# Designs tried in a protein design run: designed miniproteins, single chains, continued (3). Part 22

Each design is a single chain, and the fold is of that chain. pLDDT is the mean over its residues in the fold that is shown.

## One batch from the design tools (miniprotein)

Design m8775
Fold by ESMFold2-Fast:
Structure m8775 (fold): chain A 86 residues (1-86)
Amino acid sequence: MTVEIVLENPNPGQALSAIGGAVQAALDGGELESEVKGDRVTLTVRGASPKGEAAAIAGARAAASNGGELRVERRGDTLTLRVVGR
């Protein structure tokens, strides 16, 4: 399974929480890729385990709790966790 955490114009607390979740997901057997493009940060974990998926979701929820909103989309084998707040 692939998990993507997308942060739009993140504050430092949002970024740290999302990175923590993505790193934990990678440590549970996934591969982590990061991309920064303008005000958007995308953290992609490929081959995430169920435990890794739960860690990524927890990180995205914590990021959203720092002044954002969490939007969740599942398309095939990809789970997208988008944190928005402007």
Scores: mean pLDDT 84

Design m8776
Fold by ESMFold2-Fast:
Structure m8776 (fold): chain A 60 residues (1-60)
Amino acid sequence: MELVRRAAEAGKAGDWRAAAELAAEAGSVYGPHAQRLGAAATDLDSAARGAAAANIAAKV
C-alpha cells in the first residue's frame, strides 16, 4: 500500500492536494479495499491539519 503511506506523509507535511490525489489513485489501482485505506489517508490528512492549526494557535 505504497500510495496510502505516501498520502499520509503528504497530509502530515501539509500537501493536502497530493494526499487527496494519492488516495484516489490507491482506490483506482487496488480496488474496493484500497478505497477504505484511501479514506483513512484522507482522515490522517485532516488530523495533521488540525494539529498544525493548534500548534500555530499556541504560538500566537
Scores: mean pLDDT 62

Design m8777
Fold by ESMFold2-Fast:
Structure m8777 (fold): chain A 65 residues (1-65)
Amino acid sequence: MAEEILEEGKRKAEELLKAGVSLEETKEIVVPEVLRRAARAGLSAEEAMAIAKEVADYAEKLYKE
């Protein structure tokens, strides 16, 4: 479950960045969706924040390339 949310978030971020969406806008779209999905799946706030951070870090790496 957590792994699927992480991979979906990373994929969404990559698609948005490749489409020309800014890093800040990409984070504003993807991070809330990751947190919402994690909450719906019954994950703790700590787990949800960890996934969101990993997705945000991934988006930053892609944006620099």
Scores: mean pLDDT 82

Design m8778
Fold by ESMFold2-Fast:
Structure m8778 (fold): chain A 81 residues (1-81)
Amino acid sequence: MEEAEKYIKEGEELEKKGDYKEAGEHYEKAGEIYEKLGEYDKAVESYRKAEEAYLKAGDKEKALEAGVKGGMLLLKKYILK
């Protein structure tokens, strides 16, 4: 939990500096950690933040990848789980 929270905080600081690509990478790492811990709500939120950060960075491919990860996890939580 502490590691994932650190990635979220670092990502938020990177966004404030305009480092959107690195912010997206930090949010994606947080999402992966929360997913492994079964913290699906926090994982979905983290992947959504990664998607938004990647879109601001102009990285449409990474934004799509993050969005798909969050969407699949949301389906597991509300439909498949």
Scores: mean pLDDT 82

Design m8779
Fold by ESMFold2-Fast:
Structure m8779 (fold): chain A 78 residues (1-78)
Amino acid sequence: EALEHLRAGGIAYENGDYDTAIEHFERALEIDPDNADAWLALGEAYAKKGETERAIEYYQKAVELGNPEAPALLERVK
């Protein structure tokens, strides 16, 4: 279930394990590619790794899917 992967990814993110977080968020998106929260979370994980260009791409996808926090995050890193 996509929600289970979002939860597991969030736990990994809070522990600073961004690679594991990314893996779980990618799995959530394989199940539900329209999950705006998963795109936002993936962008945040890449931003923590210093991969700003990837973070921008994923924030843009979250904006397209209607995530209310994504526009502010996109403007901040752009």
Scores: mean pLDDT 83

Design m8780
Fold by ESMFold2-Fast:
Structure m8780 (fold): chain A 66 residues (1-66)
Amino acid sequence: MMKVEATGLDAAGATAVALQAIGAGGEAKVSGGEPAKVVATGLSREDAEALKETAESSGGKAKVSG
């Protein structure tokens, strides 16, 4: 199971990342204001890599660990 930490997100980016993580069967926790941070857990390697792409495409940064 993989973990993704996404940072530097606006509200729309944080929402997109959180919804994608939940849709993949994981958990997501949003913290901070603007910029926001999202920590997603319980992901497969493939879902974690896809989530990293989404965060980076939204102007944020993401780190995958597991």
Scores: mean pLDDT 82

Design m8781
Fold by ESMFold2-Fast:
Structure m8781 (fold): chain A 56 residues (1-56)
Amino acid sequence: MTIEEITEENIKKNMNPENTLDATGYPIHKILSEEEAEEAAERLRQMAEEEKASLE
């Protein structure tokens, strides 16, 4: 395997829900894949829309 391939696989493994906690038990939100970042952005967008609907 190339270094690039190994790095990509390790990043994906670390973004697994089981491995999203650091040594102190806090979630590591800064280390996200492009897919997870887009999903997080979508969730925030949905929450904003629901909040707006609740206010109106």
Scores: mean pLDDT 60

Design m8782
Fold by ESMFold2-Fast:
Structure m8782 (fold): chain A 60 residues (1-60)
Amino acid sequence: SSLEIFDEVQEKVSEVIDKLSEEERKKLKEVFDEAMELIAAGKDEEGVELLKKKVEEILE
């Protein structure tokens, strides 16, 4: 479930990545990295929620 949500968010980002600035893309990479660290630490729901919220904020 968490991996499926992660993959769906990554797919949506890939569709709009060309419309984003270099700084926004860098922020997205940092958010994905932080979410993966949370998931690796056993905080799957926290990692997924962080990813979803931060990605939506950046993509607006």
Scores: mean pLDDT 79

Design m8783
Fold by ESMFold2-Fast:
Structure m8783 (fold): chain A 87 residues (1-87)
Amino acid sequence: SVLDQLLAEAEATVDALVAEARAYIAAGDLDRARALIQRMRDYAALVRTFVENVVPASQWAPFDALFARVEAEIAALEAEIAAAEAA
């Protein structure tokens, strides 16, 4: 379905942003890593707005799981940045 394609694309976008943020952390470019974390927050907010306006509530569970995953990935990246700053 179109919703399944949207979910898969959103998951792939999050994966790409996480990988890029980690690459910047490894390079010591913590400001760019923080900018990517902000892009993840903004992207998740856009997806949430779309879901709330278009998707029936009975179909929100996979998107709720995606949003929970985004929060977990952001927390992990912020911890990785804090560890890099302490080194």
Scores: mean pLDDT 89

Design m8784
Fold by ESMFold2-Fast:
Structure m8784 (fold): chain A 62 residues (1-62)
Amino acid sequence: AMEYIAKGLRLYKEGKYDEAIEWFKKAIEIDPNNKAAWIGLGNVYRKQGKFEEAEKYYKKAE
């Protein structure tokens, strides 16, 4: 789980948003309670201008 989040964050920092989303989704498939993965998805969607989707993922991170 943590390794998948680290890969997602690296790709996000590189601007590879679609690849970052895939790794964050893999982290969530393993552990749906992983707040860092939900926050990561929110951050990626926010950078893509998808603010409604970003907010949905941030709410999952509670």
Scores: mean pLDDT 82

Design m8785
Fold by ESMFold2-Fast:
Structure m8785 (fold): chain A 85 residues (1-85)
Amino acid sequence: SAAEATLAAAKAEMDRVKEEAEKRIREAIEKGASEEEIQKILEEAQLRMSAIYDRVAAQLTPEQQAELRAHIVALTRSLMDLIEK
């Protein structure tokens, strides 16, 4: 369905945001960046993922909206696990 295609595209876009943020966080850690600088990268990624959700939410079912929110939580958790070793 169109909604399933929209959900899949949104997840793929969020995955790209996470991959970019992961790369930036890894580079920041390698260069000895401050905890504040690393936190800003995480916050920017979270804002970008929230913006993707806001753009597509009205095109999704309640179940698909919940799935997309769960995806954001999983990606955010992965980035936090990278920072808080």
Scores: mean pLDDT 88

Design m8786
Fold by ESMFold2-Fast:
Structure m8786 (fold): chain A 60 residues (1-60)
Amino acid sequence: SNLERIEELLEEIRKEEDIKKRNELMEELSRLMAELPREEQLEVMRRYREVVRELDGEPL
């Protein structure tokens, strides 16, 4: 399902050290998110923001 693939992409983004490859994964994630119902999109966006905060080293 799209949700399972999105969860896999979030984990790959979290583990990817190469910024170019990470951006490609993020673009794929965005395309898959567009196909989800709104409620599921909001949940995925929340999880995605947490991953991005960790990668950018933002204080939580």
Scores: mean pLDDT 76

Design m8787
Fold by ESMFold2-Fast:
Structure m8787 (fold): chain A 59 residues (1-59)
Amino acid sequence: PLEDYRKAIEAYKNGDYEKALEYFEKVLEDIRSGKSYMSPGEIRRLRQLLNEAKKKLGL
């Protein structure tokens, strides 16, 4: 959902990568379950941000 995506971006901007990771995972789960929609390009960007957040956490 749009709200969880916005929360993920805000957490990322604030350097709270753990919280950003949590919200990005929620967005991906909603897409997988059909509760939300994003274009393939938007999904690729979300996964890039997710991977960047993981790198910031040393994962």
Scores: mean pLDDT 80

Design m8788
Fold by ESMFold2-Fast:
Structure m8788 (fold): chain A 89 residues (1-89)
Amino acid sequence: SMEEVAKASEGFALGARAGIEVTDKAEPELRKAGATPREIQEVGIRVIATAASVGMKALVDEGLSPEEAYRLAREEAQKLVDEAIEKAK
Protein backbone atom coordinates (compact mmCIF):
# COMPACT_ATOMS: atom_id res chain seq x y z
CA SER A 1 0.00 0.00 0.00
CA MET A 2 1.00 3.66 -0.32
CA GLU A 3 1.02 3.90 3.48
CA GLU A 4 3.61 1.07 3.67
CA VAL A 5 5.67 2.83 0.96
CA ALA A 6 5.53 6.03 3.06
CA LYS A 7 6.72 4.13 6.17
CA ALA A 8 9.54 2.51 4.17
CA SER A 9 10.61 5.93 2.86
CA GLU A 10 10.60 7.40 6.38
CA GLY A 11 12.62 4.46 7.76
CA PHE A 12 15.09 4.72 4.87
CA ALA A 13 15.55 8.47 5.47
CA LEU A 14 16.03 8.03 9.24
CA GLY A 15 18.48 5.16 8.75
CA ALA A 16 20.42 6.96 6.02
CA ARG A 17 20.69 10.05 8.24
CA ALA A 18 22.05 7.93 11.11
CA GLY A 19 24.56 6.28 8.76
CA ILE A 20 25.74 9.63 7.35
CA GLU A 21 26.17 11.13 10.84
CA VAL A 22 28.15 8.13 12.11
CA THR A 23 30.32 7.94 8.96
CA ASP A 24 31.08 11.70 9.01
CA LYS A 25 32.25 11.51 12.65
CA ALA A 26 34.32 8.37 11.97
CA GLU A 27 36.15 9.62 8.85
CA PRO A 28 39.14 11.10 10.78
CA GLU A 29 39.52 7.85 12.80
CA LEU A 30 39.35 5.68 9.66
CA ARG A 31 42.04 7.86 8.08
CA LYS A 32 44.27 7.64 11.19
CA ALA A 33 43.82 3.84 11.20
CA GLY A 34 45.31 3.75 7.67
CA ALA A 35 42.21 3.55 5.46
CA THR A 36 42.66 4.99 1.96
CA PRO A 37 40.22 7.62 0.58
CA ARG A 38 38.66 4.90 -1.62
CA GLU A 39 38.26 2.53 1.34
CA ILE A 40 36.67 5.33 3.42
CA GLN A 41 34.22 6.03 0.56
CA GLU A 42 33.36 2.31 0.26
CA VAL A 43 32.83 2.05 4.04
CA GLY A 44 30.56 5.12 3.93
CA ILE A 45 28.40 3.72 1.13
CA ARG A 46 28.08 0.32 2.85
CA VAL A 47 27.32 1.82 6.30
CA ILE A 48 24.69 4.26 4.97
CA ALA A 49 22.99 1.55 2.86
CA THR A 50 22.91 -0.89 5.80
CA ALA A 51 21.64 1.77 8.25
CA ALA A 52 18.89 2.75 5.78
CA SER A 53 17.83 -0.92 5.54
CA VAL A 54 17.77 -1.22 9.37
CA GLY A 55 15.59 1.91 9.60
CA MET A 56 13.14 0.56 7.01
CA LYS A 57 12.92 -2.83 8.75
CA ALA A 58 12.36 -1.19 12.15
CA LEU A 59 9.38 0.86 10.93
CA VAL A 60 7.84 -1.62 8.42
CA ASP A 61 8.60 -5.12 9.75
CA GLU A 62 9.02 -4.49 13.50
CA GLY A 63 6.43 -1.70 13.90
CA LEU A 64 8.85 0.36 16.00
CA SER A 65 8.77 4.15 16.52
CA PRO A 66 10.86 6.56 14.40
CA GLU A 67 13.03 7.20 17.50
CA GLU A 68 13.69 3.47 17.91
CA ALA A 69 14.36 3.07 14.17
CA TYR A 70 16.94 5.88 14.29
CA ARG A 71 18.58 4.39 17.42
CA LEU A 72 18.85 0.88 15.92
CA ALA A 73 20.19 2.25 12.62
CA ARG A 74 22.76 4.35 14.49
CA GLU A 75 23.86 1.34 16.59
CA GLU A 76 24.37 -0.84 13.48
CA ALA A 77 26.20 2.02 11.70
CA GLN A 78 28.55 2.43 14.68
CA LYS A 79 29.22 -1.34 14.78
CA LEU A 80 30.16 -1.39 11.08
CA VAL A 81 32.40 1.67 11.43
CA ASP A 82 34.17 0.13 14.46
CA GLU A 83 34.75 -3.07 12.44
CA ALA A 84 36.12 -1.02 9.51
CA ILE A 85 38.52 0.90 11.81
CA GLU A 86 39.80 -2.39 13.27
CA LYS A 87 40.25 -3.91 9.77
CA ALA A 88 42.21 -0.84 8.57
CA LYS A 89 44.86 -1.21 11.33
Scores: mean pLDDT 89

Design m8789
Fold by ESMFold2-Fast:
Structure m8789 (fold): chain A 71 residues (1-71)
Amino acid sequence: SIAEKVPVLIEQLKDPDPAVREAAARELAELASQIPEELREEVIKALEEATKDPDPAVRTAAMLALKELRR
């Protein structure tokens, strides 16, 4: 379920591999409209931290995911 998948994606935003972090941010963007209300603030905070990532692809993916969540 989305409620089980979202916490895993939040953890993957902190993965040692930037490719995993980018993929997690992109998937959170795809799932934006399906994220349960109770998890929205946690996802937003995690993505805000990911916008400060050393990898520019991760920063871009996180910024796009935040835009999708904020509409």
Scores: mean pLDDT 87

Design m8790
Fold by ESMFold2-Fast:
Parts: sequence; C-alpha cells; structure tokens
Structure m8790 (fold): chain A 65 residues (1-65)
Amino acid sequence: MKKKEAEELRKKGEELNAKGAELKAQGNALLADPSKYDEGLKLLAEGGRLQGEGGRLKAKAEEIE
C-alpha cells in the first residue's frame, strides 16, 4: 500500500523538521545575548522555513499513503 515515494517524502520531512528545530533552538540561545540578536533572528527565520517545508512534505506522504 505505501509507495517508496511516500516513504522518501516522510523521511525528508522528518529531516527538515529536525534541522529546523535545531536552528530555532540555536537562534533562541543567541537572542539571550544582545550582541548576537540579529544572528539569532536569522536562525529563527531559517528554522521556521525548514519546519514549514518539512510539514508540507509529511502531509504529501500521508496523501500518498
């Protein structure tokens, strides 16, 4: 029932979600330091973008089954 395409999309989505969460954690840590505030904001934006893409890929995998 599950196609290899769905499995690949799920794995890619999980990888992007994990990477996005990692970048957001790093960005939040940098926001605690005023000298690195801009760098922290940049990492938060990138992390959010990766998590959004990961969620989209996982949704496509569920549609394929």
Scores: mean pLDDT 80

Design m8791
Fold by ESMFold2-Fast:
Structure m8791 (fold): chain A 80 residues (1-80)
Amino acid sequence: SAGAQEVLELIRRAIEALEAGDVEKALEYLREALRMAQANPAVPERAVELLREGIRAAEAGDVERAIELATQAGKLIAAA
């Protein structure tokens, strides 16, 4: 769906921002991705939980963990 593609694009931008060290920008993208994912019944609940965990990791400054969790969320959404 168009909504799922937008969530995937936001996750991709968040990962790029994390890799660039821009944690604030990554959090903006992750929070937007979470809002859209929660509103979309086609997005698996597991992916929503992974996005929440990724946001917490990014807020804690755990960039590597945030990238891992965001990547896993993206894979689940793409497979749905």
Scores: mean pLDDT 89

Design m8792
Fold by ESMFold2-Fast:
Structure m8792 (fold): chain A 67 residues (1-67)
Amino acid sequence: MGASYLVKAGKALEEGDLAAARAYADKAAAAGETAGAAVLRVMADALEKGAARDDAMAAADAYAAAA
């Protein structure tokens, strides 16, 4: 179940809907996908601060590697 919410969160990020992306990430975390949800939240936060998509992906990858 949590993996489905991670997919929806990622798609919302692609569409620029940061609110929907965070909502789906929170649902994924509630379903036990806490690590994946945290990575998606890092990406959403980077995009909200005006980072380019590639930079947001790099920030998420760095967070995942450090976690």
Scores: mean pLDDT 74

Design m8793
Fold by ESMFold2-Fast:
Structure m8793 (fold): chain A 60 residues (1-60)
Amino acid sequence: SIQEILEELKKLAEQIPNEDYKKIVQDLIDAGEELSKTNPERAKRILQALLEQVKYYLEA
């Protein structure tokens, strides 16, 4: 669900050591959450892609 993706993203964003990247990710989470109110299918797709990118970044 979108809520589960948002919760995981917010948790992972707190772990980002680079302040610039952390801010970008937080801004994208906020944008995706706002988009979910009008276009939940597109928001889910965008947030899922962001989640995969953040996970990859933290694993490197």
Scores: mean pLDDT 87

Design m8794
Fold by ESMFold2-Fast:
Structure m8794 (fold): chain A 73 residues (1-73)
Amino acid sequence: MPSVVELLKRAKEIFLKALEELTDKELIEKIKKKLEEAVKLLEEDPENEEKKKKALELIEEAEKEVEEAIKEV
């Protein structure tokens, strides 16, 4: 399992990529919401493996949505 620091870094990188590559404000807000939920889970219980797993799943979903949206452009 990645560390909390690695997951937070990944979330930030995904959000920055979304801001750079996407022009759809609704999609950017959807991605932001998923990443904010992941960050909240990581900040509330950094040592909780179940919350880390849920945060990783949200981060991976956001990453997939960004990659799929970029392919449509």
Scores: mean pLDDT 78

Design m8795
Fold by ESMFold2-Fast:
Structure m8795 (fold): chain A 69 residues (1-69)
Amino acid sequence: MAKEEIKKLIKELEKDPNNTEAYRKIAFEFPARGVSLEEILEAAKEYLKENPDSKVAKRIVEGLERRLA
C-alpha cells in the first residue's frame, strides 16, 4: 500500500535528512505511479500525528497543502 511505503520513506528521511533518494520517491515517483497528492498528504499527516515533532513530516504536509490549494 502506497500509504505505508510513504510513511516508511518519511521515517528514512528522519534517520538521514540527506537522503535525497527518499525525498525524490515521495515527490516524483509516487505521483508518476498515479498516487494522488491527497493520498500522499494523508500519509504525511498521519505520520505527523504519530510523530508531532517531525520537522520532515511537517514540511511535507505544508508543501503538499500549498500545492493542493
Scores: mean pLDDT 77

Design m8796
Fold by ESMFold2-Fast:
Structure m8796 (fold): chain A 67 residues (1-67)
Amino acid sequence: SERKIRTLVTLVIQVARKKGLSDEEIAKLSPAQVSELLEEAGISREKLKELGISPAQILEALRKRLA
């Protein structure tokens, strides 16, 4: 699961940067905004539930990576 979270964090960062967000703005995202960015990357909310991973867990790992 840790490897899957790392992959999802990378996808969120890539999509957000492509949309013009800075790392500071990415660190301030809500769990709902993380979910929306993942949907743009082809990862549905249903797929996240299957993986047992919440947007909040992705956001926590993302903030640690950008710190």
Scores: mean pLDDT 84

Design m8797
Fold by ESMFold2-Fast:
Structure m8797 (fold): chain A 100 residues (1-100)
Amino acid sequence: DLSSLSSASEEELRSYLQSHSIKPEELPSLPDKVILLGVKDVLEKYKDNPELAQKRLAGLLGLSEEDVSSPEKLQSALVSKGFSPELAEAISKLYQQILS
């Protein structure tokens, strides 16, 4: 559920997605708020180490480290993976706000 996702570790979030048979490719089918909570949790947990935050975010979203190296690349990669432009922009803004 959403409360469990908000407080989940990276490993727990990954286990949750696996338990619900949700692959990274299927993430765009989840409610935007669930995806945003997962992204926010990862970024805030690792905000003091931007390189590690990028690696964890890449793992969560099924992206490469290169795809998450800048907000612009992240937004483009998310759209390419089937995320809506609006959600991709929101995720990119969270990335800028938390890792800046």
Scores: mean pLDDT 72

Design m8798
Fold by ESMFold2-Fast:
Structure m8798 (fold): chain A 55 residues (1-55)
Amino acid sequence: HMSKEEKIRQVAEEYRKRMEEALAANKDKPASERQALLDEIRAEGLKKVREIMDE
């Protein structure tokens, strides 16, 4: 069974990869649009981290 710290680390790694993939998939888009996509992914990751910390 994973500790909270391990769960948070896995979520952070997962969302870092999602951001990398989003940048690669959207490299032809304006920087502002790519930044907005990254901000959305970060917000999702932060929400998941908070859920883990709240348990």
Scores: mean pLDDT 81

Design m8799
Fold by ESMFold2-Fast:
Structure m8799 (fold): chain A 71 residues (1-71)
Amino acid sequence: KAEELREKGEEAYRKKDYEKAAKLYIEAAKIYFEEGNIEGALEALKKAVEAASKLDEKTKQKILLEVQEVL
């Protein structure tokens, strides 16, 4: 569930697959919001933004837009 997606995101981040990490963190955040876990959702979104900061400008902008839509 949300924790599994966050852990998969952390694994992708360790492997330097930052785009995959960001997407997994965003999916985790969506599930955290559905569960009413606002703090977990915001922490996952912060991790997604951190992963996006490692990406090229166009991909980063797409990920940041997805983060904004979830907020």
Scores: mean pLDDT 85

Design m8800
Fold by ESMFold2-Fast:
Structure m8800 (fold): chain A 85 residues (1-85)
Amino acid sequence: AMTKEEALNKFLTLIEEIRLMLIMEGVPIEEATNRANEMVEVLQKALNGEISLEEAEEKLRELTKDVSKEHQERLLKAFREIIAA
C-alpha cells in the first residue's frame, strides 16, 4: 500500500504533467492552469466530504476527457490511492 503523502505527491505530479502536455499541444497557459486547479479542487472537495467519491471520479474523467486514456486512468488510480490511504 502507498502512504497518503506518496499518493498525494503522485496525484499532483500527474496533474502537472497533464498541464504541461496541454500547453505543449497549444492550449493557452491560463486554460491549462485553470483545468489543473479544478482537478486539485475536486480532490479537496472529496477529502472534505463536500462531494461523493463517485461524483469526484466523474468530474476528474470530464476534466481529462481530451487527454490520453492512459493519463486519465493513471490520475484516477492515484486519486483512489489517496482516498484508500
Scores: mean pLDDT 84

Design m8801
Fold by ESMFold2-Fast:
Structure m8801 (fold): chain A 69 residues (1-69)
Amino acid sequence: MKEELLKKAEELEAKAELFRRGAAAAREAAARAAADPALTENLRWGAEELEKAAERYEEEAKRLREEAE
């Protein structure tokens, strides 16, 4: 069903957006934590992991949209 695939794609896109916002927040926190190199590195690593998760959700959403159309 096209509608089911599009609905799932929208849910995954929403998940990706939340993860990207989380990554942006982590990068902001890393900038503020400049006095603590270990914390800064951990926050940047966390941001990259969230961005990778967002990319996976976006990729799956794209696949579902292509399947629908």
Scores: mean pLDDT 82

Design m8802
Fold by ESMFold2-Fast:
Structure m8802 (fold): chain A 57 residues (1-57)
Amino acid sequence: MKEELLEKAEEAERLAREAEELAKEYEKKSVSKYAGYAILSIGYRFEAELYREKAEK
């Protein structure tokens, strides 16, 4: 269902934003946490893009 895919895309975008905020929080405090959250944000952004693409088709 297209609506379900759009909801998943929005959820992934929220998680990406949260991970980006956490990455900024740890940018100068912990290299490992910064890297972890930065990777998570990229992953969630990619996941959101895939869900939106599927919803359009």
Scores: mean pLDDT 81

Design m8803
Fold by ESMFold2-Fast:
Structure m8803 (fold): chain A 62 residues (1-62)
Amino acid sequence: SEATARIVGLALRAIGDILEGNVEGAKKSLEDLKKQAEEAGDTSPEVKGLIKRLEELIKEAE
């Protein structure tokens, strides 16, 4: 779906920012991803798992 494509794009951006040491950029992308998932009503285990993993990676990068 279009919403899924946007979520994936935001996740890839967050990962890219983490790899570059841009922790603040990664946090913004994660917040945008959370908002997109909430607005889409996406309660899938896949999206929840993705959010949790990105939160963990950002904490490790800090």
Scores: mean pLDDT 81

Design m8804
Fold by ESMFold2-Fast:
Structure m8804 (fold): chain A 71 residues (1-71)
Amino acid sequence: DELHEELVERVVELLREAGVSEEDIERIAELIRKRRFDEALELAAEAGLSDETLDKIVDLINEYVKKEAEL
């Protein structure tokens, strides 16, 4: 799904900009692909993301979920 992969790519970009390790980025990306959003956000917070960056990720997830519900 191109829309789902776009979500993953945008989240990965935010994680890299925040200095998250490639190992943690891959784990978070995999959780998002599996729609385990709560676990992905928990892991991102444990990796040291700011509340501001976490809020951006939540907004991206919510946008994706709304678009998926319309399909």
Scores: mean pLDDT 80

Design m8805
Fold by ESMFold2-Fast:
Structure m8805 (fold): chain A 76 residues (1-76)
Amino acid sequence: MAKKLLEEAKKALEKGDYKKAIELATKALEIGSREEREEAIKILLEASSGSSDRQTVLSAVGAVLRTIGEEIDEEL
């Protein structure tokens, strides 16, 4: 579930594993609720700040945009 993905992403950040944090946050964005997506974006920003892995962050942001598109359908 997205909550678990977010928890694991935060643990990855704590360990300095920015790639894993970005991957997990991206997955949370795709399947999570609005709250979980916002949390995932925050994790992505922190991971990006910790590592100059801009391409990975941009890919994750792309996933966020797709999730937001679906959110329009789900959320009135």
Scores: mean pLDDT 69

Design m8806
Fold by ESMFold2-Fast:
Structure m8806 (fold): chain A 57 residues (1-57)
Amino acid sequence: SMDELLDEALDLATEYHARTGDAERAAELVNRALAAYDAGDEAALRAIVEEARALVA
């Protein structure tokens, strides 16, 4: 669901910040995920999750 995708994006952004100390990039990921969620754009939200997963891989 979109709620699960949003939760995953937020968790991954938090993990990225914890690993890298890059608060600005983490905030950018969060803001983009929230914007996609508010727009009902599941494809965009899924792409953001995939990007965030790659950043913490």
Scores: mean pLDDT 88

Design m8807
Fold by ESMFold2-Fast:
Structure m8807 (fold): chain A 84 residues (1-84)
Amino acid sequence: MLDDPVFQAELDSALSEGFGNLMMSQGKYEEAVKLYTKAVEAYEKYPEAKKLLAKSYKNLAKAYEKDGKKKEAEEYKKKAEELE
């Protein structure tokens, strides 16, 4: 049997979020956006990951804000708040 695809998606998302945080600390906001977007896309496929998805939306919003993309930042902040 192939490995658990949900578990692998969670690992990939966690790694992407970790690298995204590293990129944020280095001022590489465009790269952070790409990494957080990967985490968001993976978590969006699994309703059980709602809390992780909300956290990823907040991280993506912050990265967009730092990258100067205020409209995208506001959109993802609202998505995170909607998940509560």
Scores: mean pLDDT 78

Design m8808
Fold by ESMFold2-Fast:
Structure m8808 (fold): chain A 66 residues (1-66)
Amino acid sequence: SAEAEAMADKVVDYAIERNYAMAVELYKELAEKFPEEAEALKKKIVEALKGKIPKEILDKIVDAMK
């Protein structure tokens, strides 16, 4: 849905801004509201962040997004 995709874009923006706590929190809200879309959007978020933040930080964010 357009709303779920917009939320995923905001997760990416927060992570790029180094607001990792808000990125994780917003992803959890996305996963609660759109559980059927959450896994695919998580993949898109990870792909969007590759090369924009350090791998070690990305791995920690992915772990927190469980």
Scores: mean pLDDT 84

Design m8809
Fold by ESMFold2-Fast:
Structure m8809 (fold): chain A 66 residues (1-66)
Amino acid sequence: MASELAGKSLDEQIEIAKERGWEKLVEILKKIKELLSNKEKLNDDEYLEKVDELMAQYVDELLKLE
């Protein structure tokens, strides 16, 4: 199931997650997209910390879809 998201853009991953009913994953992906859109408002350290936090949530949610 996680392989269906591999190589897809964030927008494509959001649409796939919506179609599959993976509501929590949709929420996480939207937060990642928002973070990327606001990168210029954050310093590099703050940006990387937030990316690491959201990526940990993303991986945890993907593991639940096995």
Scores: mean pLDDT 75

Design m8810
Fold by ESMFold2-Fast:
Structure m8810 (fold): chain A 57 residues (1-57)
Amino acid sequence: MHMEKKIKELEEEIKKAIGDSEALARAAMELANLLLEAGYSTDEVGERIQKIVEEAK
């Protein structure tokens, strides 16, 4: 519920940060930490972030 809102907000930040490597790294790290806290595995987190970055292109 509350965590899903934060995840979506960070996904939008990643899309806006494409082309800014520092902003992208920060947003991706924050999203990764939230997904791990939500119970996703490191593999699932990596796959999800990669998919978001690819879809933003």
Scores: mean pLDDT 77

Design m8811
Fold by ESMFold2-Fast:
Structure m8811 (fold): chain A 78 residues (1-78)
Amino acid sequence: AEEELEKAIEELGKKVKEQLIKEEGKSEEEAEEMAEELKKYLKELAKKIGNENAVKIIKALLAGDFEKAKAVLEEALK
């Protein structure tokens, strides 16, 4: 469970960093800072909603399904 969470966080962070550089034109430095903030947020989120729900949200984000990610987050916070 924890290993899957760490792997999911790293994959999302890498994808976000690459997208920020390639599509948004962010510098390597800005993209790295934004990715590290996202990783910290996701780790804190997992502490609140549990690793299983955090992994579901991250996998939805990796798939580009932002509506599903939001739905899982809202349900987990109730």
Scores: mean pLDDT 79

Design m8812
Fold by ESMFold2-Fast:
Structure m8812 (fold): chain A 97 residues (1-97)
Amino acid sequence: MSKEELDKEVDEGIAAILVGLGRQFAKQGNLEEAIELYERAIEVYPEYADAWAALGEVLLKQGNYEEAIEYARKALELDPENEEAKEVLEEAEKKLK
């Protein structure tokens, strides 16, 4: 492993922890705290699809359907198999009909 690859793995791990904490806050209804944690995860590791998907889910819960679609699509560009992003995209598109 190069140092660059190792640093990327560490950043991905930190992003995963931040997303996990954000999901706990979101489940408690603390959506603003969840958003801050997801945004920090994206700052640490912008390629972490789960962070974009989680941010889309919070926006969906807030009724921001158009933004939820944008972030879900970004997550799917990074990881086409991301199940949460697919679910957010489907639900947000249904709400706009």
Scores: mean pLDDT 85

Design m8813
Fold by ESMFold2-Fast:
Structure m8813 (fold): chain A 69 residues (1-69)
Amino acid sequence: LQERRDQLAKEAENLAKEKGYSDEAIKIAVAGARGTVGGHEASGRTLRATPEDFVKAAEIQVKAFEEEK
């Protein structure tokens, strides 16, 4: 459980850095990955999430917030 969260967070951080995302996007991706597995593994959906999904979601969230306010 913890190992899965740490693995997803580490891979999301590395992927975001490789793509040249901002520190804010990296932090959001890591936070998302760490939260995804915590207590929701039984649903199976969180286990299907990839590091790339978190990086993309983080970028979209940052862009949406910047466009709004």
Scores: mean pLDDT 60

